# Ledger of designs, part 97: designed miniproteins, single chains, continued (2)

Each design is a single chain, and the fold is of that chain. pLDDT is the mean over its residues in the fold that is shown.

## One batch from the design tools (miniprotein)

Design m7574
Fold by ESMFold2-Fast:
Structure m7574 (fold): chain A 98 residues (1-98)
Amino acid sequence: GPRVLEAKLELLERSDTEAVYKVTVKATSPEAGVRALQAMIDAARAAGAQAEFTDVKIEEGPYATITATLRLTAPSPQALDRALAAVKEEMERLVKEG
């Protein structure tokens, strides 16, 4: 079935209420990769943050590589840290369950 093989976050910018990350997802299909991005948004929102992807690029090959910019917005640094922790936990879950 479709699987997430690797998922990576790279911090680009951080303030008290906003964090911007480069996201890279390697998956067995483009659809699996896009679903992984949606799962990350859902995890961040469940933790009380707003989450958005921009600059989404899909490169097809033997595996699909999805790169995107993730913007997280939250009312405090603590809320932002909770949202980031939720996103990272979801990324680890997706890779483990793939």
Scores: mean pLDDT 88

Design m7575
Fold by ESMFold2-Fast:
Structure m7575 (fold): chain A 69 residues (1-69)
Amino acid sequence: MAEEILKKIKEDYEKGQKTVEAARQAGARASPVGREALDEQAKLIEEKMRKKYEEGVKKANDLIQKILD
């Protein structure tokens, strides 16, 4: 159970990163002038997604320990 939750969190995180990258590329095509701002914002979003992924992993590990207790 918890391992599948971890895998799901990781998969969602990876899909989110690819979505951000695709949006950044699409934005650059539609508005090349805004590319710098888009790149900066994409990095901030990726960092926030990374943090949420780590929090999810921590919660799943906590649940495993409580179940075993």
Scores: mean pLDDT 71

Design m7576
Fold by ESMFold2-Fast:
Structure m7576 (fold): chain A 65 residues (1-65)
Amino acid sequence: SKMEQVDALLAELAAQLATASPEERKALVMATANRLQDLLAGASEEEKTAAWARLQALLAEINAA
């Protein structure tokens, strides 16, 4: 499902951000956001809402750490 692909993208982002420099972090987040937007182009409104909430939650946790 698209949500499984969303979860996979966010898990990959989280793993990459754990070892990334500040400059790499910005590029990785932007690349992931672009891929997420492309993935969600044909998704249901429920999937779009859930996916965006997941990304926002991940970024909030990483920025707090």
Scores: mean pLDDT 81

Design m7577
Fold by ESMFold2-Fast:
Structure m7577 (fold): chain A 90 residues (1-90)
Amino acid sequence: SEKEKMLKLLEEGLKLAEEALEKAREHDPSMVPLAERAIELLKEAKKALEEGDLEKAKQLFSEASRYLAGVIAAKGRIDAEEAARAAAEA
């Protein structure tokens, strides 16, 4: 269903944003406010979805996606740097 698809997107987005926030605190402090805002919006979207407001959930997810795109890109860069370092020492 549409609700189940949105719930999965929100849960995946929250996990990625929270992991990115942890990495940002250590490696890229400028991304911390963006990660925190993405998490806030995704949590509000999940609450709206649980309350049956699919339209509000979609609007909040759309807004969160703008913050999340930058946050995910930053995490990907950090993860790639860590993987390259580990491979060089293997």
Scores: mean pLDDT 79

Design m7578
Fold by ESMFold2-Fast:
Parts: C-alpha cells; sequence; structure tokens
Structure m7578 (fold): chain A 75 residues (1-75)
C-alpha cells in the first residue's frame, strides 16, 4: 500500500491536501483491483485529510465514494 504510506508521511509533514490526494489515488487503485475494504479505508482517510486541508468539496466526494463501496460489500 505505497500510496497509503505516502499519505501518512505527507500528514506527518502537515501536507494535508497532498495526503488527501495520495489517499484518493490509493482508493482508486484498490477499487480498480476489486479490493473494496482497502478502497473504503483509503477514501475514508482521504476525507479526513481533505477536511484538515479545508477542502470540503473533495472531502465530501471521498466520503461519497467510501459510502458507495460500503454498500457494494453486501453483494
Amino acid sequence: MELIKKGEELEKQGKYEEAGEAYKKAGEEAEKKGKLEEAIEAYGKAEIAYEKAGKYEEAMEAASKALELAFERLF
């Protein structure tokens, strides 16, 4: 999970917007590979990082993706 680790490193540096982008990319890659649990976690981390960056629109988009994928886990 290279992109998750990158996001965590960016958060430690206070680069919350860049961390959100890294987590979003991690979610997109996990989603593409059918790894729903990893994608949900990554989009959730992106939401929090974007909120800390004051990027509320991007945070809502990430939250929406995580919620959508959580419903897919039921089938």
Scores: mean pLDDT 83

Design m7579
Fold by ESMFold2-Fast:
Structure m7579 (fold): chain A 62 residues (1-62)
Amino acid sequence: SLEELDEEIKKIEEKIKEIKEKIKELEKEGGDKEEILELEEELGILEIELAVLKRIKEKLEK
């Protein structure tokens, strides 16, 4: 249902925010480039998933 899709979208958006905050904190500390790269990879995957889900939602609403 659209409501279930909205809940999934919100969960992914929350995860994206958390990862972005983690990346910013690590960048401020100037330390772990490997950890930053792993988080950026995870962020990229989640952003693609979010884009796909939003596209599906728009098609289902019309």
Scores: mean pLDDT 83

Design m7580
Fold by ESMFold2-Fast:
Structure m7580 (fold): chain A 98 residues (1-98)
Amino acid sequence: VSKEKLEAEINLAMATMLVSVLLKAAEKGIEDPTDPRLAERAVELAREALRLDPSLAPDVRAVAEMLEEAAEAAEAAGHERLAETLRRAAEELRELAA
């Protein structure tokens, strides 16, 4: 495994962790003003992972699906602006991993 592939896996793991935190918070009806920044950071990390290792496209799509689930949970909790931000992030990742 090259250093680049290891770096890609680390970036993907961090993106997945951030999205998991957002999903858990949204499921509990919690909205934090930093949530949009966490979503943006997750997209940046996933983009970098895909740049370093394009074979991670299926894993980046899985992160996009988690963002969509987080958006649905946020919308159900009444956090419409956060839901919009999360859906936009999911769409961006799906487009990158196409």
Scores: mean pLDDT 84

Design m7581
Fold by ESMFold2-Fast:
Structure m7581 (fold): chain A 73 residues (1-73)
Amino acid sequence: KVEEILAELREGMARLAAEREAALAAGRDPEEVDRETARRAAELLAEAAERLAEATGDERYRKMAEKLRELRE
């Protein structure tokens, strides 16, 4: 399950990178694209950290998820 969580995170991040590249190539506002990309990246990281905490029981992942969610507020 840990490997699946990490694979999903890796795929999500790669998709975000491709979407960012396509948006910039289409002439979208770089500041808007960067804000959206950062927000979605933080969401993917927080979800992965929460799922890793549940799968492993490691409290460090739970603290990481809390920090990432705080950064989005």
Scores: mean pLDDT 79

Design m7582
Fold by ESMFold2-Fast:
Structure m7582 (fold): chain A 73 residues (1-73)
Amino acid sequence: SPLIQRLRDLIAQNRAAIKALQAQKAALQAQAAASTDPKQKERLLLLIGVYDIAIAGEELVIERMEEKIRELE
């Protein structure tokens, strides 16, 4: 099915996006751990929280696409 193939392609793209977001989050976590400035650490932790929301959103989109593939099988 062309629709199933398109959904699989979109899932692959979203998984790549999650990996990129996880890499950026890991870099921010390393910066937060190394920081001795309380204000910088607080800003980094807030930004990490934003990345957590973005990752969760992309994971939810993948779950919905996988559910749609199951419905079409």
Scores: mean pLDDT 89

Design m7583
Fold by ESMFold2-Fast:
Structure m7583 (fold): chain A 70 residues (1-70)
Amino acid sequence: SAPPAVVPAAPPGGNFLGPETTWEELRERNHRVVDAHAAQRGLSEERVAEIRKQVDDGIASLKAVEEARK
C-alpha cells in the first residue's frame, strides 16, 4: 500500500486564516516551517531566501486580494 504522506503546514493550504489566526501569525508560522524544512534538507542560504520571499509574496498577494474584495 502507498505510505501516508506527511504534509506540513505549507504556505498554500485550504484554510489560511482561522478564528485565532492573523496574517502576521500565518506568515510567522510559515517562516518557521521554511526554516525547519531548510535545515532538514540542507538548503543553501540563497534557496532559503528565495523560498522566504515566495512565502511573503504569496501571503501579501492573498491579503491584497482579500482587501480588494471588501
Scores: mean pLDDT 68

Design m7584
Fold by ESMFold2-Fast:
Structure m7584 (fold): chain A 64 residues (1-64)
Amino acid sequence: SRDEFLKRVQKLVDEARETLSEDDYSEFLKRASEIVGKMFSSSDEEREKLVKELEKYLEELKKR
């Protein structure tokens, strides 16, 4: 369901808050908000791709 994907996004947001600088966290929140917006009009298969995109972005920011 959409709610399960939103919970996964929330876990990524929580991890970002604990691991990123304030500036990188702000950029992450902007992308997370855009992805959440896309999820309202997406299939579960598309939602999986969106969560994986956000997960990859978090890992890229953590390497800075």
Scores: mean pLDDT 84

Design m7585
Fold by ESMFold2-Fast:
Structure m7585 (fold): chain A 68 residues (1-68)
Amino acid sequence: SAAEQLAAAEEFLKSYPGVKVERVGDDKIVAEVPDDPTLITGIVLSLIGDFPGLKVTLEGNKITVSVA
């Protein structure tokens, strides 16, 4: 389910050192990533590849993952 994918994405993001993850309601997570373009790009591509049912958006070093 989308909720199971969101929970797995939250755990995935928490596995990265220095990433701060916050749950916003039941359908969204926000991750603040260290200001490293290579790390940010790698995380975003992994999220898109591994969780295709979720919406991923990037604003600076802030990644938002939500149920579509």
Scores: mean pLDDT 82

Design m7586
Fold by ESMFold2-Fast:
Structure m7586 (fold): chain A 85 residues (1-85)
Amino acid sequence: MTRAELWAEVAETLAGLADIYDERASKLEEMAKNAKDPDVRKELEKQAEEYRTLAQNYRDAVQRIADELEKEGHTEAAERVRAAL
C-alpha cells in the first residue's frame, strides 16, 4: 500500500465516523422531540449539537487530507477521499 493509499483509507474512515456521528445526532434530535421533561430535552439537544460539531470536525479533516493529496499530485487518492464526503 502506498502512503497516498493509506492516507485515503484513513480519510475514508474519518468520513465514515462523521456519518456515524450525524446518525447519532439525528437519533438524539428525535428523542428530544419526544421528551416530555424539558431538562431531558435540553440535555439531548446539547448532545445532538456536540455530535454535529464532531461530524463537521471530521469532515473538515477529510477535506484537508483530500487537499493535501491533490497538492502532492495524488489526484486519484484525492478523488476517492472527496467521494467519501
Scores: mean pLDDT 87

Design m7587
Fold by ESMFold2-Fast:
Structure m7587 (fold): chain A 64 residues (1-64)
Amino acid sequence: MDPSPFAQLQTQIVSTLQEKGPLSARELAEILGVSQSTVSKALRTLEEKGVVERDKEGKYRLAK
């Protein structure tokens, strides 16, 4: 278990996408109360891990 705020942010992003469907980095930043830059870094990390993918419209969703 990693208690770092960044690891917690990754978990919250996944949960939010599962509940609310595809969301942009801006929408995630507003929902989670975090800067868009921080959310974008977390999303890039999740995309590199194959957890999320970017839509043609620029929205992120859970990858299978």
Scores: mean pLDDT 78

Design m7588
Fold by ESMFold2-Fast:
Structure m7588 (fold): chain A 60 residues (1-60)
Amino acid sequence: SIGVQLAMKNSGLSPEQAKALRDALEAGDEERLRELAEKLGMSVEQARGVAEGVIVGDTM
């Protein structure tokens, strides 16, 4: 997906990591989003922004 490719380029994430962030946000799974943010060394707000960017990129 375009959103996943942009997240990889802009945030240095693997496609699996970008998809996991998107899926957590779409599911409303705040605990999973927090866990992924901690593993990736970013804040929850940064992780949310990346996930939102993937969703928006996929709708363009």
Scores: mean pLDDT 78

Design m7589
Fold by ESMFold2-Fast:
Structure m7589 (fold): chain A 71 residues (1-71)
Amino acid sequence: MEKAEELYRKAKELIEKAKKFAQSGNLDEAVKYATEAARLAMEAASQIPDPEERLKLLKEATNEIAKAISE
């Protein structure tokens, strides 16, 4: 079972890949990597028992993903 920290680290790596594909015009791959990053971020958040900390991580991850896809 992967720890929340490892899952979120992997999500950030996928966000960077999504950004690179978006910048190269490969939107299909960008969406694919962004979707997988969102899945891993949600899984990481689900392991956090504190609702406030969970919401903070989800907000951070959502902002990073939106930025990667939109820029």
Scores: mean pLDDT 79

Design m7590
Fold by ESMFold2-Fast:
Structure m7590 (fold): chain A 58 residues (1-58)
Amino acid sequence: SAAELQAFRAAEEAALAALEARRAEIAAALQENAGLSPELAERVVDMLIATERAILAR
């Protein structure tokens, strides 16, 4: 039903917002565990978030 699709989309938006809230933690983990520079770690997280936003916006 349309209501189920709306609820699903709202859940996806909430999940994206939670990922954005944890962005700094994920970037810090990439720096610590994978040895990425701060710039590269931020770039990776930004690309991930941008990809999810693009999918959600279609």
Scores: mean pLDDT 80

Design m7591
Fold by ESMFold2-Fast:
Structure m7591 (fold): chain A 62 residues (1-62)
Amino acid sequence: SPLEARARALLEGMRAAVAAGDEAALAALDAELLAVLGQIPDEAVRTAYARELAALRNEALA
């Protein structure tokens, strides 16, 4: 799925931003990922990506 491929790419970008301490990049990628997740038709797939997003947000706060 193009949306799932985009979600994976955005999550990878967010992981890189967390590792680099790039808060501006993390915020921008977070907003884009939320928009993409809203377009994913499968609820289970959307929930799985949302959990990864939540984990990355939690890691950024540590």
Scores: mean pLDDT 84

Design m7592
Fold by ESMFold2-Fast:
Structure m7592 (fold): chain A 70 residues (1-70)
Amino acid sequence: DLVARMIGLILRALGHLLDGDREAAEEALLEAVRLAAELGPEEVEFVARQAEKLGLERAAEYAREVAREL
């Protein structure tokens, strides 16, 4: 289930962020964006908003770019 994998990556990113590992959090959300792209633009925008809320700017910018290509 791609949705479950995407949500799992978002939760993993939160876990990394709580541990102070911002780089690992960014990597987890970047992977979540790639999975979201398989689902559609709404899911990519959802991940973008989560990245924005968590202050993970690199993932947010990448998600916005991917959403525009869909």
Scores: mean pLDDT 84

Design m7593
Fold by ESMFold2-Fast:
Structure m7593 (fold): chain A 59 residues (1-59)
Amino acid sequence: SKKRQERIKIMNEFLKKLDELRQKRAEAVANNDPEAVARIDAEYQELLKEYQKKLKELE
């Protein structure tokens, strides 16, 4: 199913970007950089919104 394949692709891209943000956040915390942590948390919220939007567009 093309819709299933697209859903898996969207999920895998989301998870990859999530892992990248988690790594950057851990680094920012280790460096005592609260401004970087806040920026990364904002990027996570945008990533989540984009992920949800892409899933809804497949309906």
Scores: mean pLDDT 86

Design m7594
Fold by ESMFold2-Fast:
Structure m7594 (fold): chain A 63 residues (1-63)
Amino acid sequence: MTKEEALERARKRLNEIAEKYGLTDEEVQKALDFAEKMIDAGLSPEKALELAVLVAELYARRR
């Protein structure tokens, strides 16, 4: 999986979470930016996608 492919897949998953929990577009973008930073830090794109989704899910529940 490429970095770009992972970020695109993450965006789709995060949009589903946003629809369910009422996250803003800005919050979704911040989660995507975090995923990109994780990849740049040496995480695989697949793992970064998984963690971004988990972060968004936890963020939504702990607001």
Scores: mean pLDDT 78

Design m7595
Fold by ESMFold2-Fast:
Parts: sequence; C-alpha cells; structure tokens
Structure m7595 (fold): chain A 63 residues (1-63)
Amino acid sequence: MKEQKVLDAFRKLIEEKGVLGVTVDDIAKEAGMSKEEVNEAFKKAFGKTPEEMIDEIKKSVEG
C-alpha cells in the first residue's frame, strides 16, 4: 500500500533528520515514489501534503 510506504519513509526520515529537516523529495527517494505519488498518499492518509503538515507544525510552534 502506497500510504504505508510513505508513512514508513516519513518516520525513518524524522528519526534521522527531525521533522523540520524532511522534504517531499527526501520522502520520495526513501519510499521509491514520485513527489506526486507522495503528495497523493499523504493526502489520503492525513488530508494534507507533507509540505502543508510541516508548515502547520512550524505555525503551531511559532503561534
């Protein structure tokens, strides 16, 4: 399942780089998927893209 691959890749990258150091390109490379497939899988799993999720976390910390 593409959603599971994206979740596993995202978790691994957070452990290695921290959430703020993770990009869509990093997730795509780790999962063996395109950026478009990563965005689609993330929207299906979380209702938002990885960039939107990271942005929301940043705003939550600063606001």
Scores: mean pLDDT 76

Design m7596
Fold by ESMFold2-Fast:
Structure m7596 (fold): chain A 99 residues (1-99)
Amino acid sequence: MEELKKLIEEIKKLIDEILSNPNATPVQKRLAEELKKAVDELQKAIDNGASKEEIIRLLRRVGALLSRLIEHSTDPEIQAKLREVLAKVEELIEKLEKE
């Protein structure tokens, strides 16, 4: 799934941006690390041909972590990027649920 691979790359870049920010809070860094693990798990599931149901479960986990990062972010630019990525995650979940 080309769209899903591009989304994973976008999320990874955003994680790196958050983790490299000297003003990032300990909570933001922890959530970014958890998001990285969830995204790595999602990538492995895709590479291993996991079921649609498993991919949806992992996407929902990614979405939940993105939502929490938005709540704990004070940077408007980072918040905007997180919201864009969350919207793409939600769109992909809907597409996968509808076939």
Scores: mean pLDDT 85

Design m7597
Fold by ESMFold2-Fast:
Structure m7597 (fold): chain A 78 residues (1-78)
Amino acid sequence: MEALTPAQAASMRAFLEALSKATGVEVEELVEAGMPRAEAQMLVNRAAKKVMEAVSDEQLNAALAAAEAAVAATQAAL
């Protein structure tokens, strides 16, 4: 892949931050339910890794291409 545009980088960052916040909330909820923090973190990290592994390179590339197309369409409209 070519280098990410600032808009693509921002979208990827927002996605990663949203995922991180969601996993953080799940860890805190599991800890509140009585699970040790280390086990809660491992369980949530394992689930997140499974999701990332299920996303194919083609799906990731398609998402980045869609973001690039949206930026190009916006610039063409200006």
Scores: mean pLDDT 61

Design m7598
Fold by ESMFold2-Fast:
Structure m7598 (fold): chain A 66 residues (1-66)
Amino acid sequence: MREEILAESTEAMFIMQVGVTMLAYKRGKISKEEAIELLKEVLARAEKAGAEKAVEYAREKIEELE
């Protein structure tokens, strides 16, 4: 149960980070280039953590912006 809760929290955290980055970009607070850089950082961290759903989401958003 603890491992399951931690894994779920890790996934949610990275998904939220992707969402916050996309929201900042859509609000005009950061450039497209900055958003891509931040998303690539989230992707790298999610890959190290094994957060597969967050990895997929970050990849989709990077492709959307490129």
Scores: mean pLDDT 78

Design m7599
Fold by ESMFold2-Fast:
Structure m7599 (fold): chain A 65 residues (1-65)
Amino acid sequence: MSDEEARELAKEALEEIRKLAEEGQLSEARAFKEASVETMRSLGASEEILKEFEEEADRIIEEAE
């Protein structure tokens, strides 16, 4: 996949993670993060984009704790 496509998937995943975290579903948010990383990696996302996504997802989940 292209970097632009990977960033779009990351944005959608981050929105879902934020929603789950806001609802108090922290375990689900973490599971969704891991599933999203695996999906993006399988589609050819760069390690740089995966790292950026993981950092943002962790920040969102940590803010909800």
Scores: mean pLDDT 82

Design m7600
Fold by ESMFold2-Fast:
Structure m7600 (fold): chain A 77 residues (1-77)
Amino acid sequence: DFTVKDFKPGDEFTVLSVDEKNETLEIELKGKKGTIKYSNLIFEPIVSLKDIKPGDKFRVVAIETVDGEEKLVVEKL
């Protein structure tokens, strides 16, 4: 599974599947597949969880600390 530490600004990932019940995305990053929690992501501009689909691609624009937790700021490509 992926954590914020697996990413750096400029990295791009592709959504493979969305698990709305568990609030996770299965993604591909640099040829590796794994899951990431929605709570680790900040969408800029705002993207609703229901509007995220398999095949969607996002870029990491920044890593920010929010309430003591590191989050990935991501933009949709």
Scores: mean pLDDT 81

Design m7601
Fold by ESMFold2-Fast:
Structure m7601 (fold): chain A 80 residues (1-80)
Amino acid sequence: MAAMKALPTGTYTGSSEDPELGIRVEATVEVEGDKITLRVRARAADPELARALLEEAAAALKARAAAAGITLTVEIEVEA
């Protein structure tokens, strides 16, 4: 195939917590060529607000990725 992409392939995981606020976030990023999958799991005292903010950020990231020719899939899970 003439269309070949040499993007870094890998799976990256990260977690962050704020014990004072009781907020915990875990993220997994899987990079495969021009396809990126981002999975975010968050636990927050206000899960509805947290979800709305995360989905807004995800939409912005998807738009940026699409402009660069990258397929970004974002999965968001928020727990109370």
Scores: mean pLDDT 72

Design m7602
Fold by ESMFold2-Fast:
Structure m7602 (fold): chain A 62 residues (1-62)
Amino acid sequence: SEEELRRLLREIGASEEEIEAILAAETDDQVERLLTRAAINGGDPEKLREAYRLIRELRAAR
């Protein structure tokens, strides 16, 4: 769910602005770019993988 994704993104150190940017991303390229930035800032790789999966799930539900 969106709420679970928001929680995961906060746990990996994303700011609220970065979370909104990730949720607004329309292409896989944009999502990959934003998540890569979070990873560079010390994000947990397992949580990043889960966040990416949840983003794909939310987009598929539209």
Scores: mean pLDDT 73

Design m7603
Fold by ESMFold2-Fast:
Structure m7603 (fold): chain A 113 residues (1-113)
Amino acid sequence: SMEEVLRELIAAFREARARLEQIKKDVESGKITIEQAIEDFEAVVAELRAKVEEMRPHLPPELQAFLDATLAGLEALVARMREAKSKEEVIQALDEAITLLDNAIAALEGYLE
């Protein structure tokens, strides 16, 4: 059902958000390098893209367009992080990515009401 598809997407986006929060903490504490943080962030975005593509046939066109815009925004932040010269720039990109995920989760939850 549409509700089951939405709940699965919400779960995937919530997991992605939790992973980005962890990457941010690990960068701030020096547990991982900037290079590792970029690789981990790219993996999260790739996994979200795969889940959106899996669910695409069950989604209305407006929701597909919204999710495509969200993924494009995340990919732009990955590209920006590759040019980062400081931990602060990496953390800022991660904070913006978390905000994009929060907005996507809120929009998906709105479709359940």
Scores: mean pLDDT 89

Design m7604
Fold by ESMFold2-Fast:
Structure m7604 (fold): chain A 80 residues (1-80)
Amino acid sequence: MLEEALKEMEELAKRVAQALFAGDLAAAERYRAELERLGEEAIKRSTDPEERKQLEEFLRKAREAYEAFRAIALERLAAR
């Protein structure tokens, strides 16, 4: 279950990055919202403290990556 949740979250994180690099901020926000929802649901359903910790760390790193990639995307849009 943990591996499935992390794989699905990783796929959504890739979708967010792809949308940001394409300049599609609306799609990026949609995928980011789905990633947050999926992650919170996985944490809520997990009874294993180590699984919850891994899911929480993934969400934290995904949020950091989103802000970094969004900043790059905005710079690229401004340069066009």
Scores: mean pLDDT 80

Design m7605
Fold by ESMFold2-Fast:
Structure m7605 (fold): chain A 98 residues (1-98)
Amino acid sequence: MFREKLLRLGEELLRVLAELEERSKDLEVQVELSVLMISVAVARLVLEKSEDEEVHREEARVLVRRARRAAELAEREGDLELAERARRIAEELEELLE
């Protein structure tokens, strides 16, 4: 259940990052978003392959940082919809770590 929720939130975060990259016209932002997408994809791969709960908690912390950064980039680009979606994902991930 915990791992499944992390995988779902990671998938939602990848969709937010992909939509923001498509909407952004700033090459620097597009490059940073691509790096964030790779980081989230790696975290999801580790979550799928590992049975260690501590590893899952560590990857959840990675996803929180990536979601917070996605929200900052979306807000900077003026995309309040994607900023709110990324912030919600970060909040749900933080609640799972309680």
Scores: mean pLDDT 88

Design m7606
Fold by ESMFold2-Fast:
Structure m7606 (fold): chain A 59 residues (1-59)
Amino acid sequence: MELYRARESYTARTPEEVSVEEGDVLEVLERLPGAVWLVRNLATGETGLLPASALGERL
């Protein structure tokens, strides 16, 4: 399982995106072109797209 901490809070802008709070543990499911990753937020159970810039340190 590939885990990262959210480096910043992000609010989803589309139904395909996921909202995260700074410090949330995110599971990376897939890396997509254009610096966007499909993640699962383990704090909320929500799955969606997140800009790679919102991902911090790998756990």
Scores: mean pLDDT 82

Design m7607
Fold by ESMFold2-Fast:
Structure m7607 (fold): chain A 71 residues (1-71)
Amino acid sequence: MLTPEERRERLRRDIRALLLDQGLSEEEAKELVELLETDPEKARERLRERGVDVHRVEALHAAAQGRTPPS
C-alpha cells in the first residue's frame, strides 16, 4: 500500500506521462506539474494552450492532494 507521499509521487508521474502523450516536452510537463501546486490558474492556461484535457489533469492532481479542484 502506498503512503500519501508515494501516491502523490505516482500521480505526479501519471500527470507528467499524460502531458508527454499530448506532445509536451519532459521539462514542460515537469514545470506544469509544479505550477499546478504554486499557481493553478496559470497552469490551467498553459494546459489549455497545449490542448490538454485540463479537467482530467485537475482531477488527478486534486486526488493526490485530497482536494476538489476549484470550479
Scores: mean pLDDT 70

Design m7608
Fold by ESMFold2-Fast:
Structure m7608 (fold): chain A 68 residues (1-68)
Amino acid sequence: MSEEELKKKFEEEIKKTEEAIKAGDVEAAVEHLRKALETYSQLSEESKKEMWPKFEKAVEGLALAIAK
């Protein structure tokens, strides 16, 4: 998988995580966030720095959804 394909896949999984959080579907949010993390781990150091703010916001959103 190319770097650009990995970045695109990561962004898609983050978007799905955010949509699941808004829907109150914690199970779906956890699964999509896990897939995003797997893709994130395969990114270059520069791409990781670029994508980190999106990942961090998704993690925070999920934590708040779980805590109620």
Scores: mean pLDDT 82

Design m7609
Fold by ESMFold2-Fast:
Structure m7609 (fold): chain A 63 residues (1-63)
Amino acid sequence: MVYQQKTKGEIAELLSLAGITVSRVGENVLTITNPADFEKATQLLEQNKIPYQVGEKEIKVFY
């Protein structure tokens, strides 16, 4: 599977423009912790081919 590499800023802006709040920012990961945003976030990330991992309480977005 080939993903287009996006920068941290590009991913954060993409999520922010969609009204999704980013709760934690790591060295190579962004975290979304609001469950109401999970479906919108996963759809947006899949459309943009951005790698992510869904947990019970958070979504981790890798860049």
Scores: mean pLDDT 73

Design m7610
Fold by ESMFold2-Fast:
Parts: C-alpha cells; structure tokens; sequence
Structure m7610 (fold): chain A 109 residues (1-109)
C-alpha cells in the first residue's frame, strides 16, 4: 500500500529526531504494526524487538510480546510464538495474560 509506505516514511523521520526512550519505544511499536499490515513480518519483529529494548513497562512489554508471537505465527515459527506468548502471560496484567493464553491455545491446536 502506497499509503502505508508513506506512513512508514513519516514515522521513520519522527524516529530520527526523537530522543525520549519511552516515545521512541512507542514509535518503534507503531512502525512494527505498519510492517505487520504490509505482511513484512520479519521487519515487524525487528521493530517490536527495538521497542522492547527501550521499555521497562510490563504492560507495554506484554502487548509487544503478544504481537511478536503473532508475527512468528505468520512466519510459521510456532516455537518462538509460544515462547513469546508464555513471556507475555508471565509479565502482563490478568487481561493480557488471558489474551496470551488464548493465542497460545490457538497455536497448540
């Protein structure tokens, strides 16, 4: 999508100028989401991992790990997907834990 590619370019320009780690983590997560929508799951994983490296917020980490697991499922890497969902279930809120365990069950089916 030309529109998605334009959004990616605009986000990359924001990332180049951003010095706040929390905002950088959020921008990398958004960039990962755009690459996921483009079905570039390897790039989505790269940016989710960059976001994870910049945040200590357990709720945000759990959300990123759920999305990382979803990207690994799309690539057929079920072992890494299950590992990501397990980590999300351990670190997340009760709500995030429920989502992660549901995603894990869908992969184990």
Amino acid sequence: SEELQKEIEELEKKIEKETNPDLLAFLYALLGELYFKLEDYEKAIEYYEKALSLTDDPGFIAGLLIRLGEAYVKLGDYEKALEAYDKAAELGSPEAKEVALKKKKEVEK
Scores: mean pLDDT 86

Design m7611
Fold by ESMFold2-Fast:
Structure m7611 (fold): chain A 61 residues (1-61)
Amino acid sequence: GEEGVKKAEELGKKAGEAAEAGDKERAIQLGNEAYRAGVEGGPSGEAAGRAGLHEAKKLAE
């Protein structure tokens, strides 16, 4: 639902912030949580969560 989408976006943002701060472990953890929350939000939430996880991994590595 909408809460899943919002949670995925918030967690994805935090994952990006953690990656920019150099906290690779937290960035990946938050990115994974964003993806899971996004899946519960349906297709739009899944896309948002997947994008957040992808950026977190890219910035971490």
Scores: mean pLDDT 71

